# Designs tried in a protein design run: designed miniproteins, single chains, continued (5). Part 97

Each design is a single chain, and the fold is of that chain. pLDDT is the mean over its residues in the fold that is shown.

## One batch from the design tools (miniprotein)

Design m19594
Fold by ESMFold2-Fast:
Structure m19594 (fold): chain A 62 residues (1-62)
Amino acid sequence: MKLTPEERAKVILGIMAGLSEEEAIEAVKQGKWDEAIDRALAEGRPGSLLRWARELDEKYDK
């Protein structure tokens, strides 16, 4: 599989939004990345990085 640097960044963001690595790669290759991200975010998927960042912000907000 061959990804450009821009596609790799989109895959990483997809994983952060709650997509699996395979789902993120497939969405990028099919040109459906924005739709997949919107769906994952709307569903409140437990994306590891986004959920962790939110919990960290709440703990160390002030």
Scores: mean pLDDT 69

Design m19595
Fold by ESMFold2-Fast:
Structure m19595 (fold): chain A 59 residues (1-59)
Amino acid sequence: MPLSREEAERIGREGAERLREKYGASEEQVEEVIRRATEAKTALEADGAIAGMAVRLGR
């Protein structure tokens, strides 16, 4: 599916919120995930940015 900047940001925000709830991600880490997801060209890349941060936070 074509990924707009607004949609990418929404995916990033939703993913970052889950990371805060499950892993206690910091505000800086949440902002990093949103930024990386917003820069993604596909939904798969946006999801990958969120998954990458989850792995980095220690599962």
Scores: mean pLDDT 74

Design m19596
Fold by ESMFold2-Fast:
Structure m19596 (fold): chain A 100 residues (1-100)
Amino acid sequence: VEELREEMRRLVDEAGKLLDEAAKKSTNPEKVALMQILLVLTRDAIDKGDFKSAAETARRLAELAEQMAKEEPSVADIYRQLADTARRLAEVAEEAAKKA
């Protein structure tokens, strides 16, 4: 299960970098802030070993990122990468929840 935690932390770091890039280009700071809150909640859940909550918040992040890709074409590539990363994070968290 420790290998899954390392993978989850790596994906959180990647999502954070993508959100930093989106924040520089986005015209919707409120939605970027909401995505940042979801990522913080996901990280906190991972640190507490609450992998079910981590999977739930990561899925919400992926859904919001996918929506933002449609709303902001100029930032769409970054939001699609974020959505993919967040979906992978949710899948790894679900696997960790089954093994923990």
Scores: mean pLDDT 85

Design m19597
Fold by ESMFold2-Fast:
Structure m19597 (fold): chain A 68 residues (1-68)
Amino acid sequence: SLPSEEEMEAYALAIQAAVGLSIARSKGNKEAEKLYREALDLIVQNPGDPEALERARKLIEEAEKKLK
């Protein structure tokens, strides 16, 4: 069985957030680290919630802008 489109999006965002979190931590970028962590928590705790997924997307975008 295949995951749903929403589950696939959640997996992709979770990977993106986890990788970003690791990079932010290695660079000591605490602002980006916080945003990636919040995004990852939203995805993990609310995997079927499209509103949580949209909020996670925005947090990842903000984290990417702050990563230096």
Scores: mean pLDDT 83

Design m19598
Fold by ESMFold2-Fast:
Structure m19598 (fold): chain A 113 residues (1-113)
Amino acid sequence: FAAPPADPAVRAALEELQTVVARAGKRAAETLSDEELLAVHARVQALTGEAHRAARAGDAEAAYRHLLEAFRLLAEASGDEELARELKERIERLLEEVREALVARLAAAPAQA
């Protein structure tokens, strides 16, 4: 089923993070065996699902935490310590930008008391 998140900012942030996960997964696929790639993909998909559920429930902190763990697994699975470090730094920067955008949106339209 595909029910969009209630907050448009959360939906946009989640879509952007999903794009980053897809890019990281493609890079990992170039270094992993088919069996290893399937195992990593299953774990990342589970964490992304948990992040989506948390975002839908309005828990942005939990959503970002799950996505960060998914990105960490993809970076580790790359098998290249330098690539993993670079990917982690770029993903952490994107997560911070997404968090700032969400906070800015909430400040412009405060939640119900």
Scores: mean pLDDT 61

Design m19599
Fold by ESMFold2-Fast:
Structure m19599 (fold): chain A 77 residues (1-77)
Amino acid sequence: MKVSLGKMIADADKDGDGTLSKEEIEAAVEKFKELFPKGYLTEEDVTPGSLAIFRAMDKDGDGKVTLEEFKAFLESL
């Protein structure tokens, strides 16, 4: 099953103010762990509409987004 990264980020921003609190980031991190127990996702794990967001998160360019990269991306919003 492919995941929408845009929806995951939107669902984490409960206040809809465009910023994520520490609690919202931690909730998104726990959701990441639940959906990807292997600790990372690849381009095949995301919807086509999420590919741009995936590539923005993949700072190492290795084709994998780790939990650390995911958390860092959310903290940059």
Scores: mean pLDDT 75

Design m19600
Fold by ESMFold2-Fast:
Structure m19600 (fold): chain A 75 residues (1-75)
Amino acid sequence: MEELKKKILEEIKKKAEELAKKLDDPSQVARETAEYAKKLIEEADLSEEEKEEIFKEAQRIALGLATRKARELAK
């Protein structure tokens, strides 16, 4: 279960980084990352507590990349 949690977080992080490179809208990067995370979490064979922890971490990743993208566009 712990290995699966780490694998899901790695997939979310890779997807978020890919979206940040492909999309110009920081809000869209955050939304697409959150939607991707929800789909992965719902399909995963994890406890509800583990799903909540993964989603919370996914939100932090999404917000961080969206903030960075917004700063790049503001230049």
Scores: mean pLDDT 77

Design m19601
Fold by ESMFold2-Fast:
Structure m19601 (fold): chain A 96 residues (1-96)
Amino acid sequence: MEEKAEELRKKALETLKELWQAIENGDVDTVKEKAEELVRIAEEMAKLGYVDDVIAFALSLATMLAAARSQGHEEIAKVLEEALDRVMEIVREAEK
C-alpha cells in the first residue's frame, strides 16, 4: 500500500507540473489529457485510503482554475472545473 501510494504521489506531482505548464502555454489538448490522468490517480489514491492527498489535488486544481480564468482561457477553465468536480466527488464517495 505505502509503496504504491508513494509512486502515485510522485506521478501526481509530475502530472500537476505538466498540467501547470500546459495552462501557461494555452494547450487545451494537453490540459484535457493531464486532467484526466490526475482524476485517475485521485481514484486510485482514494481506494488506498489516502483521501488527504486527493483533497490536495482538488486544491491544486482550484488554484489552476483561478489562474486559467484570470488569463481568459475559457475552454481550459471549463476542463479544470470538470476535473475539480470529479475529484471532489471522489472525496465524497471515500468519506462514506
Scores: mean pLDDT 85

Design m19602
Fold by ESMFold2-Fast:
Structure m19602 (fold): chain A 57 residues (1-57)
Amino acid sequence: SPELKERIRKELKAAGVPDEEAQRIADALSRAYEAGALTPEDLESAVKAAANHLKAR
């Protein structure tokens, strides 16, 4: 959903992920969640992993 995608994008951007990459990751993760490929826990874990990866650089 647009709301989920925007939420993920904002969280990634707040963690220091560049806008273009944050948009791409948010779109991919929100789509996977909507398709039933991710649980809510998997989604939160994936968002944190992406943010942590960019933070470590």
Scores: mean pLDDT 80

Design m19603
Fold by ESMFold2-Fast:
Structure m19603 (fold): chain A 56 residues (1-56)
Amino acid sequence: EEELRRRLAEVSRRLFDVMGELKKAQAAGDEDKVKELQAEYDRLTAERNRLIAELA
């Protein structure tokens, strides 16, 4: 339970970081970086949703 909460906090923090980087990459028109960051964001979102389900 405590381990799941800690991992959820880590994933949530990484999601906010990636979201910020994605916004900057989009503003800069860096399509390659946007693609990489979108994939990372989707992966982290899926992991976050899985962890939330484990805590339910």
Scores: mean pLDDT 82

Design m19604
Fold by ESMFold2-Fast:
Structure m19604 (fold): chain A 86 residues (1-86)
Amino acid sequence: SLEPQPVSPEDRARFEKLVEEAKKLITEAEKLIEQNNDPELSRKLLAAYGLLLTARVLYHMGRVDEAIRDLEKAIELLKEAIEKAK
């Protein structure tokens, strides 16, 4: 059986911190969409949801570096989209 490799406490803490950061940015983006109906912000929010979902799957598979990379990409996309929508 292919068991996922154990995740280090450092990697787990980093992953959890990035998930919480992404969730905060998603909440901010949702509030801005309610105010301005920006279709570009909506598209980037959907892309960020996809990256967050993929990152969670990768993390559970033990592919932690890839999971962190997808979360960092989601955070960057959300920050850029939010800044343009302000």
Scores: mean pLDDT 83

Design m19605
Fold by ESMFold2-Fast:
Structure m19605 (fold): chain A 59 residues (1-59)
Amino acid sequence: MQEADELVASGDIAAAAGDYATAAALYQQARDLLAREKGPDDPRVKALDARIAELQAKA
């Protein structure tokens, strides 16, 4: 989905800027969109879940 890809790109920019809380929130929105479209077992959803957990540990 283009919407999820845009949210991931925005999250990557926020993470690069050190804004881990904003990055985690953007990745969570992308994750939820992908989970509804592809299901929670999709590799992209699982990758975002892992990335969100990593960023929340840093925030």
Scores: mean pLDDT 81

Design m19606
Fold by ESMFold2-Fast:
Structure m19606 (fold): chain A 94 residues (1-94)
Amino acid sequence: SKASQYAAAQILLVGGETSNELGKRLEKEGEESEKRKELLEKAAEYYENGARAARAAAELARRAGDEELARRAEELARENEENAKKAREKLEEV
C-alpha cells in the first residue's frame, strides 16, 4: 500500500540522517584520537550506508507519491555521498 511505502520511506530517511550524524561524530572524535584512521574508516562506512538508505527512501517516497519527501531523501543521499568521498580522501592522506 502507499501508506506502507510512505512509512518505509520515513524509516529509511531517519536511518540515513542517523548514519550521517554518526559519521560526523566519528570524524570529530578522530581529530583528537590516536585511532584517527580507524574512526575515519568507520565514518566513511556510516556515510556510505546513509547514502544507500536515503536513495532507497527517495525511491519509496516517489512510489508513494510524496515528491517533497523524495527530494529531501535525494539531498540527504548527496550529502552522505559527498561526506563519504571526503572521508575516503582523508584516509588516502594517512
Scores: mean pLDDT 88

Design m19607
Fold by ESMFold2-Fast:
Formats: C-alpha cells, sequence, structure tokens
Structure m19607 (fold): chain A 61 residues (1-61)
C-alpha cells in the first residue's frame, strides 16, 4: 500500500501510544515491526515511522 507523509505521521502517533510503556529497546523494535506489518506499511517506510516514534518517545521522557 502507498501511504502519505500525513498517514505515516498518524501511524507514528498510534505506534507511540502502543509502545509508550515499553522501556526495552529490543522489545520496542519487535513490537514496532509487528505493528507496521499488521498495517501493511511498506518495508521501505518502516524506518521513517520508527524514527518519528523514537523522537516522540525521547521528547516524552
Amino acid sequence: ATYSNEELEELSNQLFEETKDIEDQAEFLKVSIAFLEEKNVPQSDHGYVISLTLEKRAKAK
């Protein structure tokens, strides 16, 4: 599927909510990849969504 930047940002917001209580980085990555695969996000966009989510997590802590 093709996602717009706005849709990818919304997915990063959803991923942040799903992972906000996960402190272990390896578990965070595992859950993040599973979330993105469930949403049929292209593998090429996984890094972008994960990076946005990591930025949100850094600002929240």
Scores: mean pLDDT 80

Design m19608
Fold by ESMFold2-Fast:
Structure m19608 (fold): chain A 58 residues (1-58)
Amino acid sequence: MEKAIEAASKYVSREQAELAVEMLAAGKTGEEVVEALVKQGASRETARRAVEAAVEAA
C-alpha cells in the first residue's frame, strides 16, 4: 500500500493519495475514487492519473 500511496501522491496531495488507496482497497471502482478526489479539489484528469498510478504500483 505504501508504494501505491507514493505513486498517487505524484499527482494529488498525500492525503488525497491515502484516501484513493483506502477506497481502492475497500473495493470501490476507479471511477468512484476519481469522483471522491474531484470533490476534494483535484481535477478529473489528475485524479484519473493518481488512480492509475496507485493501481499500477499495487
Scores: mean pLDDT 81

Design m19609
Fold by ESMFold2-Fast:
Structure m19609 (fold): chain A 60 residues (1-60)
Amino acid sequence: MFVGEAEFASLETAIGAALAIMGEVPEARVSLEGNRVTVEGELSEEEARRAAEILRRAAA
């Protein structure tokens, strides 16, 4: 399941967002390509909502 994707201003910001998602939603599969963070995985609705919220807040 694809949860969300965001492109960040820097690699450091992207890494920070990825680590935050992995810490809060360990079942999420987080991929980092340059400054782009992609979140997917076989997640519950609750886990997907949490991962999407973290990604959105980090990208803002």
Scores: mean pLDDT 80

Design m19610
Fold by ESMFold2-Fast:
Structure m19610 (fold): chain A 61 residues (1-61)
Amino acid sequence: SEVEKKLKELVAKVREAARAGDFDGAFELIAEAYKLMKENKVPAEVRKAFLFEIDDILRAA
């Protein structure tokens, strides 16, 4: 779906921001993803996959 594509793009942007040490930017992107998920009633499995990936990215940074 288009929403899933946007979430994948946001994950990639969060990863780049975290690698650059831009945690403020990373958190803004995460907040944007939360709004997108809430507005589009994204399935729990997709939400869990997103959150798990973000957690891994932030823990690795």
Scores: mean pLDDT 82

Design m19611
Fold by ESMFold2-Fast:
Structure m19611 (fold): chain A 75 residues (1-75)
Amino acid sequence: AVEEAKKLLEEGEKAFKEGNYEEAIKKYEEAIRLAPDSELTIKALGNLAKAYAKLGNGKKAVEALLRAQEKQMEE
């Protein structure tokens, strides 16, 4: 699960660099789902926030940032 989540995070980052923010979001969401209570989740949530911001979805971007902060404070 953690190895698969890392791969999805890498694929999401590639999609983000190519300007495919919708695909990046899908990859990040799947990475979070596979490793929800890991350090990878904090990184994926940060990347998810950036992708939503690029699409102009400020509400979802803020929600992702808050989730990342909450997870970091729990650790």
Scores: mean pLDDT 80

Design m19612
Fold by ESMFold2-Fast:
Structure m19612 (fold): chain A 73 residues (1-73)
Amino acid sequence: PRLSRGEAIAEALEISIAVTLALIPTVSPEEARELVAENERKLAEARGELSPEQVARLEALIARARAAVDAAE
């Protein structure tokens, strides 16, 4: 079945954040922070098209990515 616009956006953001998490241990802390910031910007832009549950899940994933960057230093 076809995903809704919000579901498609949420899935794309989840994939983007998962890629960021995988890259964090392989890039510089500066590059890792930029990757996290890019995902935060994308979430902010898409917020109006997402359910509160989708926003909460994506915010939790971004928080995990930020924690991973901080732990790598």
Scores: mean pLDDT 80

Design m19613
Fold by ESMFold2-Fast:
Structure m19613 (fold): chain A 101 residues (1-101)
Amino acid sequence: SEFEKVVRELLKVMGKDESELEEVKEKLKEFYGTSELKEIAEILIKELEEARKKIPELLEKGEMDEEEAEKALKVLEEALKLLKEGDVVGALKVFSEAAKE
């Protein structure tokens, strides 16, 4: 149930509908090697921390502009805070809301 809620929020971030729910569930299980939300949250925290560290480098190289870097850092920081609190669904909603802009 909780894992399925996480997958539904991810579908919204990806611009996909409920017909793809089962396919995305299986791909996530294969990619993370687990359906346990705590383990998925730990993997996501590591990935987002690494992404956050790369943004200043991309900005310095001119591969990202200052506005893009500022927005990306804000989204990553908000998502990381929620993931560290155990709110995986809330973290994915941060990405979903950012994608609407």
Scores: mean pLDDT 73

Design m19614
Fold by ESMFold2-Fast:
Structure m19614 (fold): chain A 66 residues (1-66)
Amino acid sequence: ASEQERENVRSLLRTIVEVDEKAYGKSYSEEEIEEAVERALERTADADPLVRTWRAVAEALNILEK
């Protein structure tokens, strides 16, 4: 994944987790977010680039909720 793809996934994931923190009191460290982004990008490397960002965000959320 490119640095731009990584940043897009990270930005979207942070937006979602900030909403979850305010609504439900869930908290994740920057290290947990970064690890989830990296693992999600590796797991979605074979996805079409057009949908990879969205698939990576979904996978990162699954990793954090595990």
Scores: mean pLDDT 76

Design m19615
Fold by ESMFold2-Fast:
Structure m19615 (fold): chain A 80 residues (1-80)
Amino acid sequence: EEKLKKEYKELLFEEVRLTLEIMKLSVEIQELKRKMKTANEKEQKELEKKIKELEKKKEELAKRAEEVDKKAEELLEKLK
């Protein structure tokens, strides 16, 4: 019982960590989009590439967060 509670807490902490990382990437993407408004065409292409890379990382982290959430739910059910 105590071991399962410990594992559940660890999964919750990982979920929080992943959520914070996703939020950080969202802020970075917004900052780059703001820079695009005053950028020339060459700079816009560079910023667009960076935004695309960050959005891909955000998507990968979101999938991992979903997997961690599912594992946490399964452990919560086992705790009865």
Scores: mean pLDDT 83

Design m19616
Fold by ESMFold2-Fast:
Structure m19616 (fold): chain A 79 residues (1-79)
Amino acid sequence: MEEVKKLLEEALEEEDPEKMYKLVKEAIQKLLSITEDKEIILKAIGLELRLIGMELDGSLSVEKLKEIAEELKRLLEKL
């Protein structure tokens, strides 16, 4: 949990969209490896698919990545 929070804090302070994408993706993958909560798993998978979609269509931006990071942070607050 603390490692996921640290990755998200680093992502929220990042200004480079490629580096921020990597940090957010690592945070999601780390969360998925440690949680057994089905609601959190489904939401985290949804966020990962959203990230992949934005990379594929070229719509990746710091603003959109911050929105995903903040949604992921809210999921951690439920734990």
Scores: mean pLDDT 80

Design m19617
Fold by ESMFold2-Fast:
Structure m19617 (fold): chain A 66 residues (1-66)
Amino acid sequence: SLEEAVRRAAEITGLTPEQARTLVDIARAMLDAGLSEEEVAERLKQAFPGLTLEQAREIVRIAREL
């Protein structure tokens, strides 16, 4: 579920549930637009300076499972 995805994302990143939801929503939108998982992870890292690449990759995995 989206709620479970947001919870997992918040735990991984240390971000608030609202910030985590934004990350999951953006990742899902980019995946739906046809970007590869690695492209999405790289773009998330560029857009969110506090995010590590490994955290970005995990967010993409979470979004893919939705």
Scores: mean pLDDT 84

Design m19618
Fold by ESMFold2-Fast:
Structure m19618 (fold): chain A 60 residues (1-60)
Amino acid sequence: SHFEQGLEALEAGDLEAAIRHFEAAIAEDPSNTRAWVYLAFVLRENGREAEAARALARAR
């Protein structure tokens, strides 16, 4: 799944690929709380703090 591909990209240190995969996972299932949390984490790691805060706010 896109979520698993996001985790693999994150393990490989490919933050941009991780963001794309977690965004794709959220597009398929916006209720995937884990995808929102990991997206927020990766955005923060990549220096995109405002986007990370918005992603975290959507995690439920």
Scores: mean pLDDT 85

Design m19619
Fold by ESMFold2-Fast:
Structure m19619 (fold): chain A 80 residues (1-80)
Amino acid sequence: KEVENRIKALENTIKYAEEKGLDFIKANAYLQLGKLYYEVLGDREKAIEYFKKAIEYAQKSGNDRLLKEAKEFLEKIESE
């Protein structure tokens, strides 16, 4: 179904970005996975894992927008 196809597409994007050293692409893909698990699937634990990875790669890529967004989601989940 659509959600499973989106997860697979994001996983494939992460694999590609890993092979090419594209930290920005990895950060964005992990952020999208975190949002999907949190907002659509209700899987809080996986969402936290993916947001932490998004923060890591956003820091490595120097992308302040992705870093801020991932931190805001992580803080929101942890404050619930």
Scores: mean pLDDT 85

Design m19620
Fold by ESMFold2-Fast:
Structure m19620 (fold): chain A 61 residues (1-61)
Amino acid sequence: SELSEIQEFAKKIGAQDKVNEALLEKDEEMAKNPDLTPEQRIQLTLAKLKEVYEEIKKELE
């Protein structure tokens, strides 16, 4: 899955904790908003993952 690919990438470059921390933070944030639709939750999670992934990729440039 896309999530697994991002996690494996982060693990290889030593940024696994950054990805895990961002995911946990976003999950807790979304848990405070029970009115969020499943689609919105997916979009918010993916947006956070992309944000962290892009930061990691920039460091490897």
Scores: mean pLDDT 74

Design m19621
Fold by ESMFold2-Fast:
Structure m19621 (fold): chain A 73 residues (1-73)
Amino acid sequence: SLEELELRLLLLEAFRNGIKAAIELLKEGYEKNKEKLTEEQKEKLEKEIELNEKKVKELEEEIEKLREEIEKL
């Protein structure tokens, strides 16, 4: 139903927004602590940011597909 699709859209948008917020906090933490971090810690943090950015992209693709499905109803 439309209501089920709209609920799923709200959940996906909430998860996307939550991960985006976490990425911004990680980036701020990185910049503020850059001089205190070892090269290994920097690499691990950069990989974590990259992984979460990939998750956001996947969620945005799911959101777009779901919006298209809703528009066809």
Scores: mean pLDDT 87

Design m19622
Fold by ESMFold2-Fast:
Structure m19622 (fold): chain A 75 residues (1-75)
Amino acid sequence: SARQRRIEALLAEAAETQAKIDALVEKYRNAVDPKEKEAILKEIEEKQRELHDLVRQIAALLGLDNITVLPRRIP
């Protein structure tokens, strides 16, 4: 079905996003310059947000949108 194909496409995109995060983490570990480390960390955080959005979309397509795993805002 179209829904199943969309889920499969999102899972593939999530896997690619995870691979990009893994590559950035390796760059972070190898970086020496504090400014480069900060820039890489921001890129990791951005890719982690993209991954979370993909997981949320998959959950919605599976009818699991009522089971959000987003962290609560703790004051």
Scores: mean pLDDT 81

Design m19623
Fold by ESMFold2-Fast:
Structure m19623 (fold): chain A 80 residues (1-80)
Amino acid sequence: DPKKIVDDISKLLGVPKSKVAKVLKAYADILRKGLPLSLLPRRWSSDHVGVDSSTAQKIIDYAKSRGVNIDELIAAANTY
């Protein structure tokens, strides 16, 4: 359930669901384009997603730990 992923991360990290969704969207965009994950910090600067890079990395690490694929990440991002 894509909504459950955003809800779980938001609750665990105390981050608004809209910001969690923006981070997951940036991650999905990097994966979809086949770009290196080293570009992620440029995608989730405060100007683009409204969270610091440490918080964004925790969101990504949680999604990776759950084995979330690109389609599930896009669906989760589109819930908010």
Scores: mean pLDDT 73

Design m19624
Fold by ESMFold2-Fast:
Structure m19624 (fold): chain A 56 residues (1-56)
Amino acid sequence: MLTETDLKIIELLEEDPNLSFAEIGEKVGLSPSTVRRRILELVREGLIPGLGAKME
């Protein structure tokens, strides 16, 4: 599946979709820009089904 970091990002967004990239970065140990890049890639590849539904 995804990396452990990607799974943590998905879980955090499923719990609170309003979390900023900076807040997610603090929780997973990544910069906000890295978090944003990973999220965009995961959404683009369709690997975040829960997030996609919550964004609507």
Scores: mean pLDDT 70

Design m19625
Fold by ESMFold2-Fast:
Structure m19625 (fold): chain A 76 residues (1-76)
Amino acid sequence: ELEKVIEEIEKMTVEERGKRAYETFLKLRDIRKRGGTYEELAEVYRESALGVDRETAIANFKAAEKYRKLEEEKKK
């Protein structure tokens, strides 16, 4: 799952990555403005690469997963 996301990012051109990152920022702003859940924010970060380094993509995915677990614990 994580590896497939990284492979898609690696196959994209720098221009395509930049465009996708910008679209992601717009979606995140919309979700935040309308008071969407952190779960929705985590899903967008996981699906879309922000930044272009492989290491950054891995870090973002791990951060999203940890954030999701912390949110679940907070509900208890």
Scores: mean pLDDT 62

Design m19626
Fold by ESMFold2-Fast:
Structure m19626 (fold): chain A 70 residues (1-70)
Amino acid sequence: MAEELVEEARKAIEEAQKALKSGNIDKARDYVEKARELAQKLREMGHTEAADEILRRVDALQAAIAEKEA
């Protein structure tokens, strides 16, 4: 169900944030990628608004990860 995918994506984003705060950049990237994949599935199901929200959060996390790698 779409609600389950949204919940999984939110959990992945939360785990990415935790990994980033703990300095585990590789784990943060893995969770960001998982959230991106879930957003793509939501978009394919017609839930474009939810997908766009998840992708905005993914973009913010990717920027934060890049900053930590520099």
Scores: mean pLDDT 83

Design m19627
Fold by ESMFold2-Fast:
Structure m19627 (fold): chain A 91 residues (1-91)
Amino acid sequence: SQAISEAEIWLALGLAERGIGNTLASRGKYEEAAEAYERAVRLFEKYAALTGDWSPLAEAYANLAKAYEKAGDKEKAAEAQAKADAAAARN
């Protein structure tokens, strides 16, 4: 269906943004990594809404939490980790 095709596009774009975030994080660019993971989260939310597969979203939130922690934002890190745990529990 068209909705399934759209979900595949959202997944591919989300994986690309997560990959950018992973590369930036590996270089110690944690604020820039967090921005890339925030974009991945938005894309995976669209994917999850269409498919019921919450796993990519849970992983993206976990990556975002670590990036926020490394950037020094403990409050945002805790919020992102809670969202990762909530998304993981929906599978």
Scores: mean pLDDT 91

Design m19628
Fold by ESMFold2-Fast:
Structure m19628 (fold): chain A 115 residues (1-115)
Amino acid sequence: MEKAKELAEEAYKLFEEGKGGEAEELAKKALELDKDNPLALAILGAILVGQGKYEEARELAEKAIELAEKQKDYKAIALAYEVLSKIYGFEGDMEKAKEYEEKAKEAKKKAEEQE
């Protein structure tokens, strides 16, 4: 469990640095150790959105939110809501895209408060 969290945190850092391919590999390794790691699920979802795989990305983001809410992993919640916002934006649902963008901002603020 701890090793999966370490890999997911490193994947998140690489994702923020724009190193999506390296982030994808570490997120997948984290999921091999813990299939229910919410941060790794959210990172993989974000990468799949970039690849145009919206249906798979939605499933990963929704699962990440469910698991992250139970764990209070606000970093994973924020990223997963950002994924859903981008998917709704692509589908032309601007109201839902904006709703999830605001939810992502709120979760990101809570993540920053957790240090």
Scores: mean pLDDT 87

Design m19629
Fold by ESMFold2-Fast:
Structure m19629 (fold): chain A 63 residues (1-63)
Amino acid sequence: GEELARKAAEAAGAGDVERARELAREASHQGNSGGATAAWESAVGGADRELAERAAEKGTQSD
């Protein structure tokens, strides 16, 4: 349970918010609902900017 929540936070930090969501859902399924949700919400807030930066880098690759 807790290990999946940590992996969810790590995935979000890597800019993979969708993977973080999946891992948080799996952690909830193992009876760690509160911890998984809190970890995902915290990670998503941090990953929002990283996702934007990654998208910008890909966009500027044409330049």
Scores: mean pLDDT 60

Design m19630
Fold by ESMFold2-Fast:
Structure m19630 (fold): chain A 56 residues (1-56)
Amino acid sequence: MPQMDPSIRIGPVNPSFEENVKKAAEVSEEEAREIVETRTAEEFEKMMERLEKRKK
């Protein structure tokens, strides 16, 4: 096709991630969103802790 469909979406922060969580756990959208938020916060804290531990 000479013209490609510009339906590429780059703005979504966690839309796919939320959908994956919802599908895997079979939970409601609200719960999936909460899981994503909680997981992100926990991962962030874990990363910071690892960085501090590595710095001797």
Scores: mean pLDDT 57

